# Ledger of designs, part 111: designed miniproteins, single chains, continued (2)

Each design is a single chain, and the fold is of that chain. pLDDT is the mean over its residues in the fold that is shown.

## One batch from the design tools (miniprotein)

Design m7839
Fold by ESMFold2-Fast:
Structure m7839 (fold): chain A 86 residues (1-86)
Amino acid sequence: MPETPLSEEELKEVLEAVIEVMREALARYGRNPRGWTAEQLAAFEAEVKARVREIAEKRGLKLSDGQVTVIAERALQLIGTESLPV
């Protein structure tokens, strides 16, 4: 039950940031996420959380730690799929 849902504009900025972090991680850790170490997966999750928080701060958005965590967990699920958005 989210108290403050993101606007359409804010959601687009967050999505673009997640895609950017995913592209950077694939370039840094390799194009096969199945071959990534637990440390590399944790680093990717931390990078997603940091980028989402940075956008929230720049835009004056009030995101909970729970919302940031859910976004990062979803990003981790997406990199494990055959259809990557990067």
Scores: mean pLDDT 72

Design m7840
Fold by ESMFold2-Fast:
Structure m7840 (fold): chain A 125 residues (1-125)
Amino acid sequence: MKTIRVDVFLDVTNKEAVDKSVEEARREIRRGAQRAKELGADLHVDVHVNGKEKSVELVRYGLEKVTDAVIEAVREAGGLRASVTVIPYAENTEDLKNIYENKEIVKTLEEMSREANRRLAEVAA
């Protein structure tokens, strides 16, 4: 295997939901990083964001925390190549379509995905 993929879920409903989902994500990311290191593989984290609310601040807050968790896990594993994809998440296709129609949220997810991968590339170098 050349890449270990980890799916994590970020709940941006409120700050408490963000903090709880980040704590759960940290555990899965740490396990994935250790496994990737053992196999000589890259780590890829798919971050599923429940972005029904218009609060770009909570989206940015949560994605920054997840990015920090990936960087920490990579460093703890002794260094490896890691990347992140940020994906809008909803329980049904109608809710998912509504997220994609929110241009401010979509732009924030795209910007945060680029920034996360920029920071991870610096850690790998």
Scores: mean pLDDT 79

Design m7841
Fold by ESMFold2-Fast:
Structure m7841 (fold): chain A 80 residues (1-80)
Amino acid sequence: SPRREALRESARALLEFVDGELERARADPSVSPADVAELEEVRRRLEDVLNDDSLSVEQMEARLDAAMTRLARVLERLEA
């Protein structure tokens, strides 16, 4: 499925981005442990999308949207 492949590519790109953000957050003592934990949760959710071959396209889209929403919220807190 071209849509499934596009979603997997999006998940991989987001995972790479989150890994970079997590490295920065872990190096910054001003970042709360709760915000580090939320970035780790987003990372785990993206890994689950990539590792669960049983997911429908609709389930992948819903899980990616949920992960992106969580990521946006933690990034807003880190910029405040």
Scores: mean pLDDT 89

Design m7842
Fold by ESMFold2-Fast:
Structure m7842 (fold): chain A 111 residues (1-111)
Amino acid sequence: SHMVSLKELIDALRATRERLGLKPGELVFLVVEGRPNLPFIEMLAIGAKAEVVVLPADTSPEQRRAIAERLAAEGKVVIDLTGSLTQIDEGLRNLLAALPGLRRGEVVDLT
């Protein structure tokens, strides 16, 4: 199995941002407080010039979906990382594969 590098993800996210003409804050990582992967996601977002939206730990799955859909409806691209990501390498490979086909107003659920 190929291990996805931080550089590959940053480069692909940056290419997607440029391809879609996304302004600052229009590429969003949606996360929940207290997740062990949060520092990695913040590092990835800084490199890609994406915004990290951190939700309270007690936010329900229904509330998380509603927030993601609202942000997408505003023309943003939302990478939803709010669920349980037990296979992070597979999730990151799936993200990398999805990026070339993404359009404005889409939610990528990796959870």
Scores: mean pLDDT 78

Design m7843
Fold by ESMFold2-Fast:
Structure m7843 (fold): chain A 66 residues (1-66)
Amino acid sequence: SMAAQEQQARERLAQAIADMVQQGLPLEEIRRRARELGRELGVDDAFVDRMVAVTQNGLADSAAQR
């Protein structure tokens, strides 16, 4: 189903984005690599950009709590 494919794409993108953040890659590099992975997974760039933004907002929120 489309929902199962989107969930699989979310899980794989979330893991890849988390790994890139852990490696200290710059945001532009994370966005670029995440979009390439998203294309392989059959999701559009807008979906990927939302996943990256959610991860970045989570990190910014964590920093703001200090």
Scores: mean pLDDT 76

Design m7844
Fold by ESMFold2-Fast:
Structure m7844 (fold): chain A 61 residues (1-61)
Amino acid sequence: MEEERQRIIDTARELIRKHGRKPTVEELAEALGISRATLERLARKVFGSTPELILNGLPVP
């Protein structure tokens, strides 16, 4: 579970660095190699929230 949490956060941060903006839920799911529905289920299981809420909580440079 901790590994899944870290993977999601690290992937989102990498996409922010690469594009200079927050990724969409679809872009994050694509980068993780999973469907949007799978990402939504993982976000609920791992963070207790939606992927959109997690992304909104991440800092942008």
Scores: mean pLDDT 78

Design m7845
Fold by ESMFold2-Fast:
Structure m7845 (fold): chain A 99 residues (1-99)
Amino acid sequence: MAEPTVEHLQEAIKILEEALEAVKKKDIEKLKEILIETAVKILEAAVKKDEAKLVVFSEVEEALAKALELAEKGKYEEAAKVLEEKIEEFKKELAEKGG
């Protein structure tokens, strides 16, 4: 499988952390904006045939979409947990590459 770069993981973590702040503030519109921006990054990766970036940002989009679904149902704590778990997963992968 195409393995993500350190830069791709760092960008993914930043996007998820911004989304987590939006969820904590109950800012659903900001969370939607972040999801749209992530979808644009996926499209750009697909056009450039960057398989590693495509995989990473697809996982980010899936986590963001799940968090948005939960937030729209008023389940903000569950939405935050989805994002926090994905951030921890990417941070672990980043540590394994930088260690």
Scores: mean pLDDT 82

Design m7846
Fold by ESMFold2-Fast:
Structure m7846 (fold): chain A 62 residues (1-62)
Amino acid sequence: MFTPEELERIATLVAIEEGGEVGQKAGDILLSLGPATREEVRKALLEAGVDEATADRILDRF
């Protein structure tokens, strides 16, 4: 399960990889989650417009 602190780190990595608009949308969704499973986080990234390969690469760092 990802902690809120880990979700903040994931949001930062998304902003670096995908740029401002997608990163902001992903960050808003992720930071609205409490502690979350890998599946919940992955789904949130895909809904924000992050591509599947980038989402999996980011999540593999945790």
Scores: mean pLDDT 80

Design m7847
Fold by ESMFold2-Fast:
Structure m7847 (fold): chain A 79 residues (1-79)
Amino acid sequence: ASTSQRVYEALREVLAGRGAAGPETHSVKEIAQALEVSEVPVREALARLVAEGLLQQLPNGKYQFRAGALERARQILQQ
């Protein structure tokens, strides 16, 4: 699978069944750094998740996550 597909699947697993609301807000750059991937595959994955209603982009361009969500997604990606 492409890097974008793998990022999408990892984030979808973390977001599924629990919603996107949480105390953390992250930019594309911050998400890419946390997941140890480039920004382009992150942007592509986030666009798909927003289109599917699993993730909301905030007015400032950032995305909202629950505590530990990105660390869990990183662990899934490193398997």
Scores: mean pLDDT 81

Design m7848
Fold by ESMFold2-Fast:
Structure m7848 (fold): chain A 101 residues (1-101)
Amino acid sequence: SLEKGLKEGQEISDRIRALAEAGRHDEAVRLLKESFERYLKKIEDAAKKGDHKTALYYLAVLNVLKQTARELADRGLLPEEVARYAEETFEKAKKIFADAA
């Protein structure tokens, strides 16, 4: 469900934020990018199977991570390019979901 995806995204977001706030910026970027890659693949796999509920769940996770990347970039804790990567990857995920619906 969307609500479960938001919660899972928040748990990952909290870890990324904690790393960034601790000055562990490279680790925060790595966790963010690895999470985007993992969840994008999950959305692609769910979309191929026509599992719209599962795809929506993973899309909700990516939405939270996208917002986290923007928050941390605006705070100067992550590079702007990381926030743009998150925004572009989320738009790609939305298109995959929309094309499968």
Scores: mean pLDDT 88

Design m7849
Fold by ESMFold2-Fast:
Structure m7849 (fold): chain A 90 residues (1-90)
Amino acid sequence: MTMQQIEDEIIALGRRLAKEPDTSSSAASLSMLLFSAQQMDKSGNKKEAAKLYDIAIKQTEEINKKRPSPETEELLKRLKEKLEKIKKES
């Protein structure tokens, strides 16, 4: 999968979780965190982007622990792929 496809899928999954009544509050916080991580990555601050993505992974794991769903599991997979790519670039 291309880096752009991973980023697009992360955004799409985050938006879907934000629309679900049971996850909307947690997903809104996660969406803000993902936006910040993407901005740090685009600005070339790979180290800070990696930290923010690591926090996003931990937050997504907590959401999945309380409310397991295919969307949350897919988001975790994509976030881990993105973090690995950032770490290889830094």
Scores: mean pLDDT 73

Design m7850
Fold by ESMFold2-Fast:
Structure m7850 (fold): chain A 92 residues (1-92)
Amino acid sequence: MEKVKKALEEAAKETGSELGYTVKGDVVYFSILAPDKKAAEKIVDALKKTTGVTPKVEKMEEDQPAEVYVEVDKKTGKVLDASVVPVSESIF
């Protein structure tokens, strides 16, 4: 798990994204608010490089904020689910 956490923390810091996480039992839930598509893609690349998992990504505009959700098994570091959800202008 630590390898995934460090990769996501580094990607979030480098892109100016807001990273939060919550631990429930053996699962770590990451939520990362990326300011634009480039930031979201960098976070996705960090996850893919670290775990080999490609998140489910909806179509994004270049300047659109997105929230990256990642669920990780705390003991094994295995990604259980990962998705990128674009934030609409009317919700932001």
Scores: mean pLDDT 78

Design m7851
Fold by ESMFold2-Fast:
Order: structure tokens, then C-alpha cells, then sequence
Structure m7851 (fold): chain A 92 residues (1-92)
């Protein structure tokens, strides 16, 4: 799971700033529609990461902060669903 999250951050870092902005917006929209507060938090984590990467944030620093957030959140199912959603959006 943490390895999959780090891989997703690497994939986001290789996209254009415009593509990352679209993914961030779509993740935020999905978070607002979610009735699961844990899923909402994890979707917003990846939306934040995509936005920060577009602002020129260091990718290794973002990976470190995402790993720390995952280790603290404790809801593995919500995290897995959020990762799957980010992967889906990258593949479009």
C-alpha cells in the first residue's frame, strides 16, 4: 500500500501541471461526494499532493509526507480506494 502510494506520487510528478490540476480538482469533487470521512481525507491527501507538485514542490519531500500521513491514518481500505481512484484518473 505505501509502495503503491509512492508509485502514484511518482506518476503524478511526470504529468503536466495542467493534468495534475485536473486530477486534483476531480479528487476534491470525489471527496465531497464521499459519505466515508476516511475516504474523503485520503482523496484530499492525494489532491493536495498533486497541487503541491504543480507548484514545484520536491517530489521526494511529498513522498515522505504522504508516507507519514498514510502511517497515521490507519484506514487501509479507504487508502486503497483513494490510490485506485488516483490511478484511474492518471490512466484517462
Amino acid sequence: MIEEAVEVIDRLSKLSPEERAKISDELQEEALKSKDPDLRLELNLFAWAASELSLGADVEKIKKLVKMAIERSGNEEAMKKAIEKVEELIEK
Scores: mean pLDDT 83

Design m7852
Fold by ESMFold2-Fast:
Structure m7852 (fold): chain A 84 residues (1-84)
Amino acid sequence: DEEAKKAEEEAKKKAEEAKKLGEELSRQYPDNAELIEKATEELVKAYENFAKAKKAASNPGEAKLHEIQGAIYENKAKELLEKI
């Protein structure tokens, strides 16, 4: 499925972009580096799970579990960023 492959690639790209942005922000705001790094790690995990969900598109149960896990990591990243 072309759409599933593109969605997986897009999610992986977002994970890479989040990692690079997190590294840059940690350099700019060293006093908040630990929170930024933790938030970035959680956001990367979120997009990795969204990628797994797209890859598992033919198995809706697995796809749903990965989407839920991704949402959990995304919310955790938001919570950490709110402390900055």
Scores: mean pLDDT 81

Design m7853
Fold by ESMFold2-Fast:
Structure m7853 (fold): chain A 66 residues (1-66)
Amino acid sequence: SAEEVKRAVAEHLGGLTMLEALERGEISERQAEEIGRELGVPKAAAIKAARDAPNAREALRRMRAL
């Protein structure tokens, strides 16, 4: 299903929201919240990772490391 595909993408890339962030080269707080939710990362920690990271790839790397 589409939901199963989204979950598989989230496990590897932080979801479809992360694919959009990677295309832009930046990540918004809303995108960080959604990615964090899919990765099981608390909202505050996900937003902090997005703000502190220099780019979207590094933000995702930090969220996965939590």
Scores: mean pLDDT 69

Design m7854
Fold by ESMFold2-Fast:
Structure m7854 (fold): chain A 91 residues (1-91)
Amino acid sequence: DKEKELKILAGRAFQNALISLDEELFEKAAKEYEKYGAGNVTPEQFEKAKKGLLESLPVIRKQLEENGEITPKIEEARKEAEELLEKLEKK
């Protein structure tokens, strides 16, 4: 099931982009996730949640960078999100 596979990839990209705390990756992954139902919330509900996260993620990442707390897990999540987004674009 192609649609099911794409939903899984989009969800994984969304989660990894969120863990990466990268605003640009999160925005791209959120758009892909929204195309595949975004957990069956309304578009308006998802946009409100997305805006809040886009505002908070760069603040959190900056705080972690200033404290020297950017872990390998955060950087691996960034790479995973990028790879999953490439797969979604190339499909």
Scores: mean pLDDT 79

Design m7855
Fold by ESMFold2-Fast:
Structure m7855 (fold): chain A 123 residues (1-123)
Amino acid sequence: SMLEEKINEIFSKVKTKLYLKPVGDTKPLTAELAIEILNDPNAPAEDKLSVLILLGEWAYVLGDDEYAEYFFNKAIDLIKNTPSSKFSEELKNFIRAKSIYFKELGDDFLAEKFEELYELLTE
């Protein structure tokens, strides 16, 4: 699919290792695993959220604003349709830290997206 092609492109262009759980995960996330998680209706909502925000961030960094919006909108929809208790405090704190980090860098788009996600997770 076009979506799977885009996910493979993002992972091929990213020079750093990506992790599903940025605190404590020892195995890098692969494009294949990211696609599997997004396509599996039984995958934990936390894992889907982690994949979506990572894809949104890196699509934006790579200059693909349309796919960045797509992935962040899917993350917002997931949070709105999932009880807050399904998301760990560690993931919520990571999202908050990302908002602060991008605000300090002057990356307003990413700062605002991560802030919106954090606000939705804590409502």
Scores: mean pLDDT 86

Design m7856
Fold by ESMFold2-Fast:
Structure m7856 (fold): chain A 70 residues (1-70)
Amino acid sequence: SILEKVKEELEKIKKEFDAGKITYDQARQKIFDLYKKAIEEGKKQNNPEELEKAVDLIIKYHNELIDKYK
């Protein structure tokens, strides 16, 4: 599902950033790319509830990333 794919990709981004493998800017770019992919896949599936949950997870992680950077 779109929600499960988003969870897996966010976990990868989080692990890479926490391990110092990617920069803050690279992590933000990956989050933005994931958001774009989620919207496109959600449009194809016509499942607004699952898409909304996926977008909410992306927003939550982005907020966590900003908090770590401050």
Scores: mean pLDDT 81

Design m7857
Fold by ESMFold2-Fast:
Structure m7857 (fold): chain A 59 residues (1-59)
Amino acid sequence: SAEDTVRSFLEALAPGDTLPESLLESVRRRFLRTDDPNAPPHTVELLEAFERLRAELFP
């Protein structure tokens, strides 16, 4: 799922560590700045999953 993809991506950036809010913001900015016409069709789903995951980890 999109949420699983986002979680896997974030874990790859900080395996075994607490995910800092600054890191989550960096990932979020990357998704928002998809100016690539070849951006994957799941970009919107990944962004939504990211926001959901962020709310779970940093309420």
Scores: mean pLDDT 59

Design m7858
Fold by ESMFold2-Fast:
Structure m7858 (fold): chain A 84 residues (1-84)
Amino acid sequence: SAMEKEGLEQLELLRRELEELRAYVESLSPEELRARLADLLAGLDNGLASLEQLKKAYPGVSEEIDELEEELEELRAEILARAA
């Protein structure tokens, strides 16, 4: 359906943003990561909120959104571990 197609297109944009964020985080030293930690965590929290809104708007792609939410939570955990 058009709604499912729109949901998948929005999900693809968020997935690309996550990949760009991961590459950015991987480019940072531990000192740079610690300096940016609060902003990075706020960005991840906003990303999770956006995925929850997308899941409510496009329930037909909720499984794909759940997978991306899991990837984002994994990145959050990696950032926290590396910043410690």
Scores: mean pLDDT 85

Design m7859
Fold by ESMFold2-Fast:
Structure m7859 (fold): chain A 83 residues (1-83)
Amino acid sequence: MEELKKRIEDLKAEIEKLKQEVIDLYRSMNADRIAKLKARQAELEAQLAAFEASHPDAVQSYRDLLNRRIKKLEEEIKKLEEE
């Protein structure tokens, strides 16, 4: 019983520490995540532009693939910015 009581108290202390860590990390996580997503979007847009410039006869399916990836990143960025 004493061992179980101590485990419960230790668990409560751990939960409180995790809650505080989550609160502290929340503000920086969204900023970093948004920055990384925007960087990935810019990279894909640059890749698409470079591909079109070097391959004027490029297969439409490849352009469609890159555009879909860019759109998914744009949707994710918008969701994070609205939160």
Scores: mean pLDDT 66

Design m7860
Fold by ESMFold2-Fast:
Structure m7860 (fold): chain A 107 residues (1-107)
Amino acid sequence: SLAEEIKRLIDEAYEKAIELVKKGDFDGAVQVLREAFDKAIELAEKYGRPELAEKIQEISAEFFKKVSEIMEKYRNGEITKEQAQEELIKLIREFYDKVKEAVDEAA
């Protein structure tokens, strides 16, 4: 099903992104998540679920706005690397839960 396919994609991206953040590869983590969101939107559109695609796109936009805010604080020296890692992991977890909820509501 579409729900199972998106959940598998998001589960794999979540685990990989968390590992990359823990290693300090913030750019790698952002790339993995961006590719996963783009593919999830494409899958929802392909299966004729434009409302789900729009919801995932909204979740993606909010997520990357918050990522940019965390990365700006880190780059300007306002927070430490360890604080940036903690904030990014928390953010990734929160948005992972939001995507799974959106997919379950659409199933």
Scores: mean pLDDT 87

Design m7861
Fold by ESMFold2-Fast:
Structure m7861 (fold): chain A 70 residues (1-70)
Amino acid sequence: MMEIEKIVFDELMSYKEAMEKIDEIAKEKGLGITKVEVEEVSPDVEKLIAELISKDGKKKLIVEVLVKKE
């Protein structure tokens, strides 16, 4: 059985800050970043969606962040 968790950040941040946060979570939890998708929410805001998976494939973490478009 695959364990699926989701983390949503309520703070609007820069793309750099969002990627740094995702990298920190991946390192802290021992997960690999397998996919990063970007969706336009408005002309000035994008949604960043990252999928992180454990080495054994039994855990998946989805991280959603709102980022400022520059």
Scores: mean pLDDT 80

Design m7862
Fold by ESMFold2-Fast:
Structure m7862 (fold): chain A 100 residues (1-100)
Amino acid sequence: PSSSFIVVADLLGLSVEEREQLLPYEAQVVALGSPLLGLDIVIALGRVFDDKEMQRKALQQKSEILEELISLLSPHPSLADTVAKLQGILSETQSELAAL
């Protein structure tokens, strides 16, 4: 897999088995998920500087990307565990956004 795919899979906490099942969708996962590392950095910086606008914008973009990934992968029963993990990350992201 590409270096970009490895980075996205690491950020999503995917197991070796989940990554192997996701390989047929590598190009789309990279295209949608590649901004996630930058967004996590922006969210962390927003927390450090108590910049609620920075946090809100980055959390909203992260939520949108997670929703698109879930929409892409949810039709595939073999990816059910990966989709469940994405839904968990989305729920946490939406909860943090709502608390701002």
Scores: mean pLDDT 88

Design m7863
Fold by ESMFold2-Fast:
Structure m7863 (fold): chain A 72 residues (1-72)
Amino acid sequence: MKKEIEEAAEKLAELTVEEAKSLGIELSEEEREQIKKVAAGLLEKMVKAGMSLEDAKNSLENAIKEGAEEAK
């Protein structure tokens, strides 16, 4: 479970960096690591609440994409 959550958090952090770049925002390496840690914590909390890891990841991925769209 921990490794799978860390891998999902890594992908969510990468998606956040890519969406930020589309908005003209360059995130630092430290900000990327902080985003990864936050994503891992959220994924763990959602899985503990009864969501599958895939559903939790998809929920956060959609929230990131929607946030980027609203920021345009």
Scores: mean pLDDT 80

Design m7864
Fold by ESMFold2-Fast:
Structure m7864 (fold): chain A 74 residues (1-74)
Amino acid sequence: MVHKLSFEDPEVGLKVEVEVDDQGRLLRASIKASDHISQEHRAKVSEIVSYFVRTGDGEKTRERLKELVKEIKE
């Protein structure tokens, strides 16, 4: 089975697409981030993506990305 995550926020300029198999093996990852996103926030995106790779939980991962986007906009 393959777990797929797709998340985009055009205002912040963040797009995340990740595919992981049932063994936690990364099949595909595409992360596009605007130049306005700091290195610290980019590190948090990577941490959230790592959570998805470990768990396959797309809903929780999307919630965490939405929280991060809200933080970036502040």
Scores: mean pLDDT 81

Design m7865
Fold by ESMFold2-Fast:
Structure m7865 (fold): chain A 84 residues (1-84)
Amino acid sequence: MEQARKEEEVRKLLEEVREELLRRGQETAARVVELSVEGNEARRAGDEERVAELEAEAEKLLAEEPEAVRVAEEVLQKKAEELR
C-alpha cells in the first residue's frame, strides 16, 4: 500500500506539472515530464526495453534542449513544494 500510494502521488504531481507547462506553451518541457511518467510506468511493468527507449529520448532532450529540461525541473520543484 505505501509504495502504491507514493507512486500515485508522484503521478498526480507529474500530471499537474505537465498541464502547467502546456498552459505556458512549454511543449518540450511538458514532453520531459511525460517521459518521466512513462518511464515510471515502464519500470513498474518490468519493460526494460521501453525504459531504455525513454532514457535515450530523455538524454537527447537534455543534450538538444537543456533549457526545456531546466524549466520542467523548476516547475516540478515548485509544485512539489506547494504540496508540503
Scores: mean pLDDT 76

Design m7866
Fold by ESMFold2-Fast:
Structure m7866 (fold): chain A 67 residues (1-67)
Amino acid sequence: SALAKGRAIYAQLSDDHKALLLAIVIKHKLPSEYLYYLAPLSEEELRELLTEEDAQKIVERALAAWK
């Protein structure tokens, strides 16, 4: 499952990378599972997403990461 694979990816990430994921999830009030769905994205991609105001774009990016 995407959740299981995302958890495995997340476990290998730096503290800085994990902090970016947490900031996005908090800003957009996303379910905590999005820490794992967004885990395949690079730190650069996550910094771009921190400036995003549309939560739907974050959801679409998470879906695209697993296609």
Scores: mean pLDDT 85

Design m7867
Fold by ESMFold2-Fast:
Structure m7867 (fold): chain A 76 residues (1-76)
Amino acid sequence: MREEAIRAVKEGNVQEGIVLLTMDILAEKGMISPHVTEENIRRSMKGEEVEGLSPEERRQLGESISASGILVTAEL
């Protein structure tokens, strides 16, 4: 959730903050898929291929990671 993500960033866990914000953004968009997991978000952030996602899910994941990164840098 957003508050937990911001707290993680302030505690020095920037990557975890981005993961949590990305989960929150995807949940708000109604992205309910067993392949949209914290592990797959971390893999996508590393540029690794995430199996099991549709092209639209992959696009939304990438956009949500970017949005989370912007929010994290705006909070700092």
Scores: mean pLDDT 73

Design m7868
Fold by ESMFold2-Fast:
Structure m7868 (fold): chain A 61 residues (1-61)
Amino acid sequence: SALEALRQQALAQAKAMQEQIKALKAKYDKTGNEADKAKLKALQQQAADWSLAVDKQEAAL
């Protein structure tokens, strides 16, 4: 039950982050703007770090 609750919360946050990443990637792919590339890279790193933290918490349950 705790694992399922964690997974549902993580899924909702992952969807929100993926929407932001997709929007920024689409913008970068269209413009080639270096500032957008930096923002995309930072957001992808933040998402990866967050996902790893969730995986560790999941494994502890």
Scores: mean pLDDT 81

Design m7869
Fold by ESMFold2-Fast:
Structure m7869 (fold): chain A 110 residues (1-110)
Amino acid sequence: MLSEEQAEQLREILKKFEEIKEKLSDPSISREELVELAIEAIGLISQAIGIFERAGLTEQAAELRKIRDEISQILQDLSDGKISVEEAKEKLIELLDKAIKILEEAIKSS
């Protein structure tokens, strides 16, 4: 079960994920901005993983590691020219939605 401090830290991360999603939804977003937002998302997911591991929420931590690895793969595919900026953007929004759901469900269960 999450402590009140851990739940509050996750709420702050959720707010930042929503801000990243808003920025990703801008049709004028550059490739460089998309890369910066994806890197920020990886950092925030890593913070959430640490919180879940300290709380003994091993399954949620494992799910977030998978999402982080998928974001890293999107960045690699974008760098290699295997996907477009639009495809990377859509995939990142989908992965952020999955991360948001995991954090929301954990907070509700605390």
Scores: mean pLDDT 88

Design m7870
Fold by ESMFold2-Fast:
Structure m7870 (fold): chain A 101 residues (1-101)
Amino acid sequence: APRTLTADDAVRVAERLKKELGLTPEQAVIAGIAVLVASKGGIDTAGRVAYALRNEDFSKLTPEEKKLVLEAVDELLARTSDPGMKAAAERIKKKIEEALK
């Protein structure tokens, strides 16, 4: 598509995946982060980020990729209305902030 996905679009996609595919709040948040990272850093970076979040292995992410995840989590926290997704995003934010130390 000629248009880049907005943060609002990514959050709506994540919320729909949770509803339609029965994803856990954490799985839905990881999907939303991956969509946001893809729009800024490309599909390969998004794939690495999704793997790292799912496996809690941040060792293969660059400092810049970790910052992209933090930005994506903040965008999702600002826009999601799902309380479970908010709680999952806050947990992921703490983990990525620790990985940036």
Scores: mean pLDDT 81

Design m7871
Fold by ESMFold2-Fast:
Structure m7871 (fold): chain A 80 residues (1-80)
Amino acid sequence: MLSSEQVQEILEKLEKELDELEKYLSTLPKEEQRKLTELVLEYLERLRAWLKSRSTPENQKLIDKFYEEQVKRLEELKKE
């Protein structure tokens, strides 16, 4: 079982990686941006499932909140 500290560390690292990825995606042609955003969303869903399966119910709520915010952010890239 992952501790709250381990979950927070993983989510903080992931947030930084997603920030850099979003900057990179914004430099790409629209078609490439959409394709890569789709792949990232698929990867995030798999990682979410893995994290939740190894977390307490309290930490699952933390993970869900983080993913809701990040998925919303990435979906906005597809709307333009």
Scores: mean pLDDT 81

Design m7872
Fold by ESMFold2-Fast:
Structure m7872 (fold): chain A 98 residues (1-98)
Amino acid sequence: MLPLAGYILVKIETKDPSKSAEAVEQLAKIMEEKGFTVLSKSKDTLVFEYHGASPEEAIKAALEAIEELIKENKDITNVSLSFAAPGQPLQEVEVKVP
């Protein structure tokens, strides 16, 4: 039971929509290797929790993973990141795509 864990939502957009699911799966693996729990995956969206980490540390880890993913996948056109701390509304974080 983890009723007060925060979460991070990442949406990945690609030039070829069929490639967004691969990008989501790759990001999920990177985040799981960093010790985060993946809550859900869809064709373009990943949700993972941060439990025991500050939101800042989880956001930093996500941004580093996104930067690695963008470097390896030229089909990524946009990435949006938002997070919710326990009991707080969703907040957006700017992600720069080259």
Scores: mean pLDDT 76

